# Ledger of designs, part 91: designed miniproteins, single chains

Each design is a single chain, and the fold is of that chain. pLDDT is the mean over its residues in the fold that is shown.

## One batch from the design tools (miniprotein)

Design m3149
Fold by ESMFold2-Fast:
Structure m3149 (fold): chain A 58 residues (1-58)
Amino acid sequence: MPPVVNVFAEFVKDRDKGTIQSLVDFIQGELDDPNTPASVKPESQAALDYLKQLLQEA
């Protein structure tokens, strides 16, 4: 994973459930944004899946 995505995931794992939900919504918005490069979308999707799994485990 790109360092920025890895740092994002690492940073969130110590956050409360509400913060994780906010990040899920933010990343979903980025996926829907036409300004988001296609090259970034698979990494954003992977981060979203990770955050959703983390939210389920919380």
Scores: mean pLDDT 69

Design m3150
Fold by ESMFold2-Fast:
Structure m3150 (fold): chain A 56 residues (1-56)
Amino acid sequence: MSFAERVISADTGLSREELAEIRDAETDEELRALAERNGISQRQARAAKAFLRATS
């Protein structure tokens, strides 16, 4: 988790807590809302979620 968190935090500017919310989002609607709230694209949010889950 720590390596994936560092990579995605550097790419998106998001905190560990914000990344955890993205990782734990279950629906595309939740992920969209998180992306909009954090100023990143839905594509970036989906990629971040997939990467964080794959490296857990």
Scores: mean pLDDT 75

Design m3151
Fold by ESMFold2-Fast:
Structure m3151 (fold): chain A 97 residues (1-97)
Amino acid sequence: SDSAIESYTQQIDEAIEAIRRGDAETAARILDKLIEAHEKELQLLQDMRASPEVIAKVAEIVELLREARRLVEEGRLDEEAIELLKKAKQLAVDYLE
């Protein structure tokens, strides 16, 4: 694991904990930071002509994070939001480490 992946998974775990506590403000703040970081990474990968498979994986992670952020914005601090974040974490671990 590189330190960036470790930091990423820790931030996802913190967002999940915030959702479980009903802390929408903290969950939203963490998710906004993660989305911004991954959108920047996606742009860098595209500029570097990375493989289409790697680009598609990072794009899927961004989409999952955005969907979870939308649920948090709607006040839906439930298992659906948590499952989206667990899926994003699993994708990062399985294919980017």
Scores: mean pLDDT 83

Design m3152
Fold by ESMFold2-Fast:
Structure m3152 (fold): chain A 72 residues (1-72)
Amino acid sequence: MVVSLPEAAELAAAGKRIGIATSLTSPEALEAAKQMLLDAGAPEVLVRQSKDLEAAAEELLAEGADAVLKVE
């Protein structure tokens, strides 16, 4: 399931695993998104960097992410 940032935060608070699919190479932007989800209560945040966000999202879901946030 692909979600918005507020939806990802709600799912993190419910103890769901969140994946971040991103084309960003900026550590600051990735750290901000990851920290927000971890602070919300996510037990695990998976990150995959790719120009193909759809493929990255599918891979994260296959790895066991309950929801995927796309960041670009």
Scores: mean pLDDT 77

Design m3153
Fold by ESMFold2-Fast:
Structure m3153 (fold): chain A 71 residues (1-71)
Amino acid sequence: GEAEERALAAGRAGAPAVRRAVDDLERREGNESLTGRVELTPERAVAVLTSRNRRVTVTTDAEGRVTVEEE
């Protein structure tokens, strides 16, 4: 349905930023403790990437705007 199409579009729009965040974390922290999850809704796509020392959250809104936060 329309809601599913919007959620998939948000996920696709955020995919390049998620790939960059994965590559950056692997380069800095190594691959052994890197985990990730993605949640898609009609309003946003959220990817959370966690390493031993860092957490990166990539949020893509319904307009395709991408926000990256690192802790």
Scores: mean pLDDT 74

Design m3154
Fold by ESMFold2-Fast:
Structure m3154 (fold): chain A 85 residues (1-85)
Amino acid sequence: MEREELARRLEERIGRYFTELQDAVAAGDKAAYDRIVARMEAAGLFRREVENGEEVYVSTLDKPLHELPLEELRALLARFDAVEA
């Protein structure tokens, strides 16, 4: 599978997680919100940092998905598949 196709699949999957987060927020469902965030962290998409006493979520990606090596894109997809299993 080409790099561009893997990046597209990752973007679709990430988009679904953001939709689920919005749904959880709209429903006031903190348990669902926490579960979704934990899955995203387990997939290695975001890291948690502390700035001025506040928790912030920073992307682990230093480059756009389309610029990542094929092996890194495959590893990200494999991690998402594992956390969604």
Scores: mean pLDDT 72

Design m3155
Fold by ESMFold2-Fast:
Structure m3155 (fold): chain A 70 residues (1-70)
Amino acid sequence: SLEEARELGERMARVVVVNKQARGRAITDAEIAAVGDAARTHVLLEGGSEEEAEAAERAAVELLREAQAA
């Protein structure tokens, strides 16, 4: 579902945020793109739709951009 896809994207993003914060490191634009692509690819490989893949990518990117701005 779209909800499950968004939750997947957010979970993948949170792992990166926690890791970066624990190490006092900045989240880069390249890392945001890479995590978004990973979330999209994961959904597609598990048989998800293009819409679900886009939802996962968007959720991951949005969470990481908010963390980057903080």
Scores: mean pLDDT 87

Design m3156
Fold by ESMFold2-Fast:
Structure m3156 (fold): chain A 100 residues (1-100)
Amino acid sequence: MEATEEEARKLAELIKEGIELLEKEEIDLEKMKELYEQVKELENTFKEPFENFSEFAVFVQKIKLLIKQSKGDEERLRKLLLEETNLKPLTVEELVKLVF
């Protein structure tokens, strides 16, 4: 099934919130689990859904690393997200808009 633009935007916002939680000195694990429950409702925004919370947590950490590796280059971030993650193109575009 194709993801809607609304679902893609919602997922991008949840990913950004997850990254912000990981940037805190103490990680709020319960809040991260709440984000994961919301992300499970957006399964159509992924090429493959996450099997468990640990996969989601690793995924958020990976997105954070890819943003850092992009060094403020929107096109590089877009390419890295498409090549290195299971995100569909619509979600990548919404996430790039939120990061920059």
Scores: mean pLDDT 76

Design m3157
Fold by ESMFold2-Fast:
Structure m3157 (fold): chain A 81 residues (1-81)
Amino acid sequence: SREEILREAAELLDEAIEALRAGDVDRALQLVKEAVRLVSKVDPELAKAMEEVLELMRTSSRAEQITYVRLLRGEVLELIE
């Protein structure tokens, strides 16, 4: 369902935050990319915005990356009905 897909995307974003805290940036970016893929099936406009944030994260500090992923998680959760 739409809600199940969005819940899975939010869970991937939580895992990305934990990966960033552990210093595994490559895994965090992979998890965010997978979350974008799931969101694109439900909300293509949000998925585009998430892709732009993902590109910003590639040149951001660890603290900024965590902040970006938290913001994306909030946006995904707002779509849950």
Scores: mean pLDDT 88

Design m3158
Fold by ESMFold2-Fast:
Structure m3158 (fold): chain A 61 residues (1-61)
Amino acid sequence: SMEQEQKDLQDLLDYYEELLELLKKSKAPKELIEKVEENIEIVKNSKTVEEFSKKLAELTK
């Protein structure tokens, strides 16, 4: 359902946002912080987890 797809994307977004906060507080390498920020933007621009996965895979080409 649309509600389940929205929940799955929100759960994924919450995961990356929490990870980003932890990385910034722990003074993680800039490259790791930037990768997590890129993943957050991909989630925000995706309608489904499948679309997110496809976009993420394209970045590794």
Scores: mean pLDDT 82

Design m3159
Fold by ESMFold2-Fast:
Structure m3159 (fold): chain A 77 residues (1-77)
Amino acid sequence: MEKKVEELKEAAEEVVKNYEKAAKDPLLGLTKEDILRFAKANAEFLAERGKKEGVSEEDIKEVEEKLLKKAEEVAKK
């Protein structure tokens, strides 16, 4: 249980790092809306993964909220 929650949190952090790298690349031309759209899709993917792995709905929601909040911070830059 505990290990699966940690794995889910690590996956979310890795996704955020990818957004930071993409946002710094002027060639990609990513808008704030693009980053937020990708974050929403990844949050849904992580939620589905967490459900399959038996992670609680409360822990899944926390991971989703943290991911979306960090993505919003990246989008503001």
Scores: mean pLDDT 77

Design m3160
Fold by ESMFold2-Fast:
Structure m3160 (fold): chain A 67 residues (1-67)
Amino acid sequence: SSAEEEGKKKQEERLKELEKIAKEVGKMVDENKYLELAKKAREDLSVGGKAYGEIVNAKAEAEKKKA
């Protein structure tokens, strides 16, 4: 297998995880902006890192309030 194919597989897994996290956060805070951000990251990978950071941080904050 090529290193490029492995990279694409990891990227796809990360995008799927991001969208899943965004859906969970959206349910916790009753906001759709995180899901929209995750979808934009899939369409434009250059914003993926920033989207990931914002969504993961929002999840951590929501979980802290839930706990």
Scores: mean pLDDT 74

Design m3161
Fold by ESMFold2-Fast:
Structure m3161 (fold): chain A 58 residues (1-58)
Amino acid sequence: HMSKEELENFFDEYLKKKIAELKEEYQKRGMTPEEMEKAINDTKEILNKLKEKALKGY
């Protein structure tokens, strides 16, 4: 079984990896730095909500 701490670390690592991938993708799409920042922050918010939901009940 994955501990609460291991699950939290997994999400943190996944978030960092995902954000790096999204930055590269958005740059290829020609997004401005401001547009990229907004889109990335929205993604961080969604993933943080998923993290909290997954940690609920530990």
Scores: mean pLDDT 79

Design m3162
Fold by ESMFold2-Fast:
Structure m3162 (fold): chain A 85 residues (1-85)
Amino acid sequence: SAVEEEVRRLVEELIRRGEEVRKQVAEAKAAGDSETVERLDREFFAYFSEVFLRIVELYRSEGLSSREALDRFVEVLQEEVARAK
């Protein structure tokens, strides 16, 4: 469905951004820059939260409960992580 396609696109972007942040965090840790690590973690958490709420909203608009939306989000996330190289 259009909702499933949009959710997969959002999850793919979430994974891509997560990998970029992980790289930046690793570089900051190697440099001993704990302030940058904390900032990057907070910024990614905020982004993750916004994407998560958008995905829940999309699934709920299709009649899923909050629990069903969460379960489907986790399933899609696991599938997309497995596809990522």
Scores: mean pLDDT 87

Design m3163
Fold by ESMFold2-Fast:
Formats: C-alpha cells, sequence, structure tokens
Structure m3163 (fold): chain A 83 residues (1-83)
C-alpha cells in the first residue's frame, strides 16, 4: 500500500475512535508523516501536530514511511488525546 492509503486508513481510525478530533489535528498528522518529521521525532503530542499544521514545511518525502511509523504516531496521538 502507498503512504497515502496508510494515512487515509489511520485518519479514518482516529476519527472513528476520537470523533471530536478537530480537522486541523488530522491535517497536522498527515503533514507530520509526509514531511518525514515522524521519522525524526520518537514522540508526538497534539501540540506538536498543531505546530506542524501551522508551519510551512519543506517536505522531505521519504519514499517509504512504514506502517509501523504511522501506527506509532497514531498510538502516541491517541495516548495524548486520552489525557
Amino acid sequence: PTTLKLLDEAVSKLKSEFPETPQYLLDGFAKFVLSGEALEKSSVTTKDLGVTYLQEQKLKPKKVISKETINRVVEQLKSDLKK
């Protein structure tokens, strides 16, 4: 599967489990993954995603953003959303 398909699946899962998640956090999540920032940061919070959403990002498209990397960010975001 492409990174975009994995992101779409992850966004759908987040929206299903946390239906009140604002769209800018979902957009920030996608931007955080696509910029390659997800590979550079071992932990992520909703605040980090909000910053990423607002920042003009120079995309560093890593050809392979793994399913494991996307799942890691999803689980960290879920953990932060539960706080």
Scores: mean pLDDT 70

Design m3164
Fold by ESMFold2-Fast:
Order: structure tokens, then sequence, then C-alpha cells
Structure m3164 (fold): chain A 96 residues (1-96)
């Protein structure tokens, strides 16, 4: 399955940093500028996609992880805090 990470609401500087990190791991990254900066990364492992999503959410961005075109996980600033709580329990479900 192909994992796609979509991050919206990053600063351009942070988007470029995350894109470079993903590309160094063999992924493809695209940055689109509109009213907000959107970063799309394809070809990550699910674990690495979640790591980048948490980092982005901690900076106030929204992150969505897709596997085979299906939304697997969504992280907002508030959901980023809940996901940090979930990682302490290694749980498979969202806290709400």
Amino acid sequence: AEVTLVITGLSRELAEQLAAEAESRGAKAEIEEGETVTLTITGLSLEFARSLALRAAARGAEAEIFEDGKLVEKLTREEGLEALGEEYFFGGGLGR
C-alpha cells in the first residue's frame, strides 16, 4: 500500500525542512502555496509518516495520512495532543 501524508498550515520554512527530510529517506515531496502552505509526501513508511504528522501537528498544522487513498489518521493541533496520549498506551483507537 502507498502511504501519502498531507500537511496543511505549515510555514514554508518548516514545510521545506520536512520535505527535505522525507526526500532524504527516498520519499517524494510536493509543496503547494495558496492561502496556506500544503505539503504532500508520498512513499513514506506508515511509522515515518506518523512521526512527521505529529511534528507538524505540534507546530499547529493539520496532518492527514492516507493508505491506498483511504484516510487512516488525521491530526490537528488538538488531536496532536490526544495522539501523544495514545502513543503512551500504544493504542489503536483514538481517545474519542
Scores: mean pLDDT 73

Design m3165
Fold by ESMFold2-Fast:
Structure m3165 (fold): chain A 61 residues (1-61)
Amino acid sequence: SAAEEARNRAAYDKLFSPVFGPEVSQVRELLEHSLKYAEAQGNAEETARLQALLDAIERAG
């Protein structure tokens, strides 16, 4: 939906913000939303990178 796309884009922009970077506690949620945004844009390289980071966090705890 348009609301989900807007939310995912906002998370992506926040994750890569040079001024208002994410708090560590929010990194997982921002990565999940950023992954969905990258998938929607068809960016396979970014999707793979974000998925690898999310998987690493899941395995590390």
Scores: mean pLDDT 75

Design m3166
Fold by ESMFold2-Fast:
Structure m3166 (fold): chain A 82 residues (1-82)
Amino acid sequence: MEEKAEELAKEALEALKNGDIERAIALGTQAAYLYGKMDDREKFTELLKQMALTLAEQGRVDKISEMSTAMAKGYLAGVKER
């Protein structure tokens, strides 16, 4: 589970760097869900921070709220399934 969460987090960041914001949010939300199941708040917040900074660097500040909301909901769903 930890290895899968890390893999999804890497794929999310790679998708953002390639300009595929929709795929990045989906992958980041899946990683957030697994971090929620593991109660790994630190890794969740670090991924959220890295993705937000990458969006800001690309001038896509407009997408930060959408991404943050989706990932937070994913994390919460994971916590609830513990």
Scores: mean pLDDT 85

Design m3167
Fold by ESMFold2-Fast:
Structure m3167 (fold): chain A 87 residues (1-87)
Amino acid sequence: MEKIAQEVAKIIREAIEPVAEAAAKVSEEEAETIRRILEGAAETAEEGDVGTALSIVNMLAAIARIAGDEETAELLDEMARKAREVV
């Protein structure tokens, strides 16, 4: 379980910069907010709460899609898919 938690945290951390870069094309303020939330999700996964971490990522993807930021939403969906494959 702990090894899976660490792998999920790693997947989230590796995706932070690409996701933030995509979001920054729309809003630098939103990019910074997303970066902080994803850092929190990675920490949550690292502590063993993988379910909550993935829920946070899925909720961010939904919010990005509602806001019309399809690029950021697609990157978040791909990150969540990769994380789910190791769980």
Scores: mean pLDDT 82

Design m3168
Fold by ESMFold2-Fast:
Structure m3168 (fold): chain A 93 residues (1-93)
Amino acid sequence: MKERIELARKLSEVSAQLLGLDPKEVSERSGKRIEEDLELAKKVGPEGYLKEQEKKADKLKEELIAKGLDPDIAEGLQLIMIGVSKVAAENLK
């Protein structure tokens, strides 16, 4: 788990640099989301977890577009989030 938080932090730093965002803020948000995702997975199981992550990815895309992010980049981030969530769901089985 600690290793997964660290990996998410590093990926968030890279993404933040590409988007011109503050790496520290993005890293802190990623850590909190992993903790929330684990609690959710414990409550609803892998399939329920994936469903909730797909909803979160959709909301993230809409929020980023509303904040002025390029729609193609926002869609790319949504797809990455869904892909990572699918791998996580398989590992929770």
Scores: mean pLDDT 69

Design m3169
Fold by ESMFold2-Fast:
Structure m3169 (fold): chain A 93 residues (1-93)
Amino acid sequence: SPLERLVAAYREIRRIAEETARKHNIPEEVAASLVALAMEEAARVASGEISFEEGVERLRRQVEEITADLSEEQRKAVFETVEEMLRVMEEAL
């Protein structure tokens, strides 16, 4: 069902973010912000407020801001994680 897909997507996005944080020593606050921002943009797309493409652009911009104080290697890992999260979101929406 649509509801089951959305719940599964949220759980998978959270799992992906937590795994990246563990593997690359990303602060828990950054990982939590990443999940929150992804779900906020998903909600805007699901409500018809913005397109999926606009949500993707907004998320990438916000991720640049929350990762500004991270190392280049950590930022790269977070952006690779964002691409995986975006795939999960697209499949659920």
Scores: mean pLDDT 85

Design m3170
Fold by ESMFold2-Fast:
Parts: sequence; structure tokens; C-alpha cells
Structure m3170 (fold): chain A 62 residues (1-62)
Amino acid sequence: SPLDELHAEIERYMGVLSDAARKEILGLYKEMVRRTQGQSPEKQEELIRETLRRMREIVERD
């Protein structure tokens, strides 16, 4: 699932990223959790995929 992919990437990257990038990713994850509350499954998946894309951008810039 997109959520499982997100969790796997967070686990993989947290050990290798800068402190700044880790804080940015944590903030992004917290925002995603807040935004998914009360949403449809389809909207939740959309928001998770958006978060994955944004996390990958942070990792690429680090």
C-alpha cells in the first residue's frame, strides 16, 4: 500500500539524512496524518502519495 511504502522509505532514509531533512520529513508526516483524518480512503491514498513525492524531493536535495 502507499502507506507501507511511505513507512519503509522513512525507515530507510532516517539513518542517512541530515538533522534538517529528518525534521522536515517528520513535519510533513505529521501534516499528512492531520490532513487524512475524516477523509475518504481515496483522498487518504492521494494525500499519502503526495507526501511520498514530497519526501523524495527532500531526500534528493539533502
Scores: mean pLDDT 83

Design m3171
Fold by ESMFold2-Fast:
Structure m3171 (fold): chain A 75 residues (1-75)
Amino acid sequence: ATTFTIKTSKSAAAAVADIIAALKNSGFTILSNTALSDTTTTLTAKDPAGSQYSITLTTTSLPSGSSVTVTITEI
């Protein structure tokens, strides 16, 4: 699994929406989108080659914006 953290001046909801839009723009098909909690969203996505991925987005609200931790695992 690959994990990285994005810090942004945007709200957590806006940052998650931007990440999902970037995946779609990169040719990914979103198969599922489930909010597990107010801070955790899980996605299942398929790339143009047919490989399937589990993507977990964990958000933290900050006084200056938000932080999103992205974990990607091929399944």
Scores: mean pLDDT 80

Design m3172
Fold by ESMFold2-Fast:
Structure m3172 (fold): chain A 67 residues (1-67)
Amino acid sequence: MDKEIADALALIYVAIGNRLMEKGDYEGAVEAYEKALKLARENGASPETIAYVEKNLEEARKKLEEA
């Protein structure tokens, strides 16, 4: 998969996770961000995209633990 396509697909899953975060569905948000991270890592996404996904996943996991 091309890096640009991998970046775009990862960001789509991040957008899904962000909507779930807004809804307070932290479990669903974690799943969406984990899918984004797996896709990014396995398909050669940019280091910047991977770092962005990891940050969102960490915040979602923290919220899930607080819930």
Scores: mean pLDDT 84

Design m3173
Fold by ESMFold2-Fast:
Structure m3173 (fold): chain A 56 residues (1-56)
Amino acid sequence: DEVRRLAEEAGVTEAAIRAVAENGKPGSRPKLSDIGDTPEARRRLEAVLRGAELLR
């Protein structure tokens, strides 16, 4: 349930995080599994969500 935790912490839905992870290119965006296990990864999640227009 890491996807659910990340969605809750980022203030978005599970589906939104999955969409960002699945539609992002490997060189442009980290995989969901790479963005949830450290404070640095959480900051990267925020950047990914902003890049996808999910955060302002």
Scores: mean pLDDT 55

Design m3174
Fold by ESMFold2-Fast:
Structure m3174 (fold): chain A 75 residues (1-75)
Amino acid sequence: SEAVEQAYRVGRAAVPAALEVARARGEEPDVEAITERVLAEAEAARPALAEALGEEAEAVYAALVEGIREGAAAA
C-alpha cells in the first residue's frame, strides 16, 4: 500500500531530520529524547489516522513506528 510505504519513509526520516536541525543550531542532540518525542507525536495522531484511513490505519501506524525506530537506530 502506498500509504504504508509513505508512512515508513516519513518515519525513517523523522529522527535524522530532527538531529540535523539540532546540530545546525550548534546543539549536541539527545537522540533518545528526540525519539521518544517523535514516537509520542505519532501515538497522539493515531485516533486521527483511524478516522482518516479506517482499516489501513493500524498498518500505516505500525510502518510509521517501525520507520521512526529504524531511523533512530541508524542515527
Scores: mean pLDDT 85

Design m3175
Fold by ESMFold2-Fast:
Structure m3175 (fold): chain A 106 residues (1-106)
Amino acid sequence: SLDELVEKAREAIKAGDYDAATRYLVQAIKEAIKNNDLDKLRELLRYAAEHLPPEAVLTVFRAAGILAKKNNNKEAIDILREVARQLPDPAVREEVLAFIDKLEKQ
């Protein structure tokens, strides 16, 4: 379930296993996008931004963008941009926003 994936991600973060946490969060994001649960998508993206190191945040946001485009979900892309604009690290923020722009042009 989505809640089980989030709990596994939380446990992985506590263990310092950011690779496992990233995989579980990407799976949770995939389910949120598939279900068109935009509030849950926003929550998951904010959780990733708050708890993951910069490289893992980039991985999660890139995966979310690819999944949103693959599911033809423009509202999910809009949420991804909204949360990306709020990212505290300017370098991570600019890379994510550039990736979303490139993805929209394809």
Scores: mean pLDDT 88

Design m3176
Fold by ESMFold2-Fast:
Structure m3176 (fold): chain A 81 residues (1-81)
Amino acid sequence: MKEELLEKLEKVLKRAEEKGDDKGAKLIKEAIEALKKDAYAAAASYLMMASTRFGEKGDDELSKELSELATEAFKLWLDSR
């Protein structure tokens, strides 16, 4: 589950970098690092910030995907207790 989420996040990071949004890409990168440290709640928070940013820029597809990944990270946090 954690490994699958990491793979999804790395794919999303690449797409964010290809769009030239350094700040959005940085938020996703922070989420990946938090996830690697089992800081699932922090990872979910960074992904929600990235989702909001891409939504504000009109990228509804990427915003929705990041929101779904944030939910997955939050579920890992709930399951890890």
Scores: mean pLDDT 83

Design m3177
Fold by ESMFold2-Fast:
Structure m3177 (fold): chain A 100 residues (1-100)
Amino acid sequence: MEKFEEVREKLVELLREQGQEKVAEYLENLSEETMKEIAELFKKLDEAAAKGDGEEGKKYIEKMIEVASKEVPKEYASIVAQVVGSAYKIANDPELLKEW
């Protein structure tokens, strides 16, 4: 959790620097429960991609957006879900985590 929170804080700062203030606000205020659910779906998406199952992968992407839409307006749900997935990947990859 601690490494994930550090990556999330850096992404929030980066989004603000890029003028993406609304995306940064939604990411910063996203509940731990919703973030965990998106991260679990992202893990399943990676597993589907490793198997070459594009149809299964699409279902997980749609589910991640649906979960994010509980706390984030639909127009921002897709980008917020993808940023959470990226934070999870960085936090769980020792080589990527060293670069952050």
Scores: mean pLDDT 78

Design m3178
Fold by ESMFold2-Fast:
Structure m3178 (fold): chain A 93 residues (1-93)
Amino acid sequence: KELEQMEEIIRRVMKELGFSEEEIEEILSLPPTEQLRYIFENVPEEKHLELYKLLSDYSAEILREEAIKRATPEQLERMRRLEEEAKKRREKL
């Protein structure tokens, strides 16, 4: 499940960076520990900021989507409240 989430993140990030489907499948055929290493070694340094942003954004999106799909109405309300509290904290700091 976590492995499937990481695969989806890698697919989306690499596609946005212009990698071919064949290159993406090659990356995904590597052991999980080598997948991120391969990506950072083969993405130009100039694009590392974009790579980091895409990894962060798609990770958050997929985790949020999975949490929403599995959450009860009560858990969704709790998550909404925590997000509002975090936003208010950021606005004050």
Scores: mean pLDDT 71

Design m3179
Fold by ESMFold2-Fast:
Structure m3179 (fold): chain A 99 residues (1-99)
Amino acid sequence: DAARKVAEKLAAAYGVDEEEVLAALEELAAKSEAFAKLVEEMAKQPSIEGMVETYLLHQFTSHERTPEEVANMLAMLPVLAAEAGVEPAMARVEAALKA
């Protein structure tokens, strides 16, 4: 499924536990329709950079978040903060938001 594809690719790229990433994605998708759609969009991305950019853009532009969803999304930050291209992806997201 979409969550498994995203978890597999992120875990491989960032050296984190696939089942932990999958559990976080599935829990967030179950609580939020917007996040479920985000996971589907991430699964369509051919590159890890594209997946990270999609996640970060959604995170910065979304208006439909409960405090619990925000807390769970913060649990994904260790995956996103791993060394594989997070700073360049974040710089591109910031540039897009300011353009």
Scores: mean pLDDT 62

Design m3180
Fold by ESMFold2-Fast:
Structure m3180 (fold): chain A 94 residues (1-94)
Amino acid sequence: MTPEEKKMIELAEEVLKRLEENLKTKSDEETLEEFKKIVEEILKKMSPEEATTFIGELSRLLTAWAGEKGRGDLGQRLLREIEELRKKWAAERA
């Protein structure tokens, strides 16, 4: 694992940790909106290569988390929002 890949994995794990903490006190809808803001802010600071690695790792972690916690409903919504943010980010950068 390269240092860059490790950094992207650690960022994805931090996003998941924040998601889990928010779910303890917030609704699914509020958690989803905060998740979108956090991911969008992270993506704004990334190169295309870093963004691709980060999105891949985050999607993998969210899929595993949703399965383990029985939160397939929220997991599908989170993955859909990641795909929409990826499309928006790519379109803004051409």
Scores: mean pLDDT 81

Design m3181
Fold by ESMFold2-Fast:
Structure m3181 (fold): chain A 99 residues (1-99)
Amino acid sequence: MEEEKLREEAINAYLTAKFELERLKNPEEASVEWAKKFHEKAEEEKKKWLEEGVDPLELLEKAIELLEEILKLTEDPEKQKEIKETIKILEEKIKKLKE
């Protein structure tokens, strides 16, 4: 996998997991306005990381940690299955990077 594409995928995985975890922890505040502000900050953070560089391994590991927290807060069995599958995909990406 090309380094830049891997970095973008890692950033997207991390930010997506962070967004979902924040929603689950603060459901009362999960408004359209909140989501818009989160996306604006996430876009700025992504741009900075793409310009300065970031360790994709570190971001993928953090994304898995966030997904495991989401899994603990999720009661729907079908959604739990989806989260577990996402974690598995990210773990396989980390394994390939360490080879």
Scores: mean pLDDT 79

Design m3182
Fold by ESMFold2-Fast:
Structure m3182 (fold): chain A 85 residues (1-85)
Amino acid sequence: MEEAERVLEEARRIYRRLKEEMSVEERKELGKEVLEKLKEKYGLSEEDIEALEEAIEKEIEDPTVLAGLAVAYAVLKLEEEKEKE
């Protein structure tokens, strides 16, 4: 539960940054980087990767897609921070 709260708080920060501070092109680039890391860490199938890439290319301005990207990036960031602690 504490971990879920940390992810949600970080995701809210990332979501605001994505929406208010980043261009559509910058959001797409970040989405692709996040997908590459998710593939390496969680072993996503090629079919799953293709579906997520299509969502990033076509729907990056959609609030649900942005929220999903923010949550995924928050999880990756918090996992990297744990390795440094």
Scores: mean pLDDT 76

Design m3183
Fold by ESMFold2-Fast:
Structure m3183 (fold): chain A 92 residues (1-92)
Amino acid sequence: YRFSVLALRGDRYELVFSVEDEDPEKAFEAALREVERLLRQGRAVVIYFESDESGELAREIAERLSKAGEALGYETRVQVVGNQAVVELRPA
C-alpha cells in the first residue's frame, strides 16, 4: 500500500512525503500525520493512494482522508478509480 502526498508550493504541487507498507493502516497513519501537519499550516494538499487489491479499500481510505480534511475546515474533492484514490484538500 502506497501513499504519495503532494503540497502546493506557489503555483505547483510538489511531492513532500511518500510511504509504503504491507499494512494499509500503518501506511495510512503515517500519511495522515503528514497530511494533518500540512493542513494545520494552511497548505493545499493532494494525496494519491494505490493498492494492488480491491477498490473497496481505496474508497474507504478516500472517505477517511475526506473526513479528516473536513474536520479542519477544508474543501475536499475525491476521485476513486479501481484500486486508486486521489484526494484533494484545499483551504475553504
Scores: mean pLDDT 82

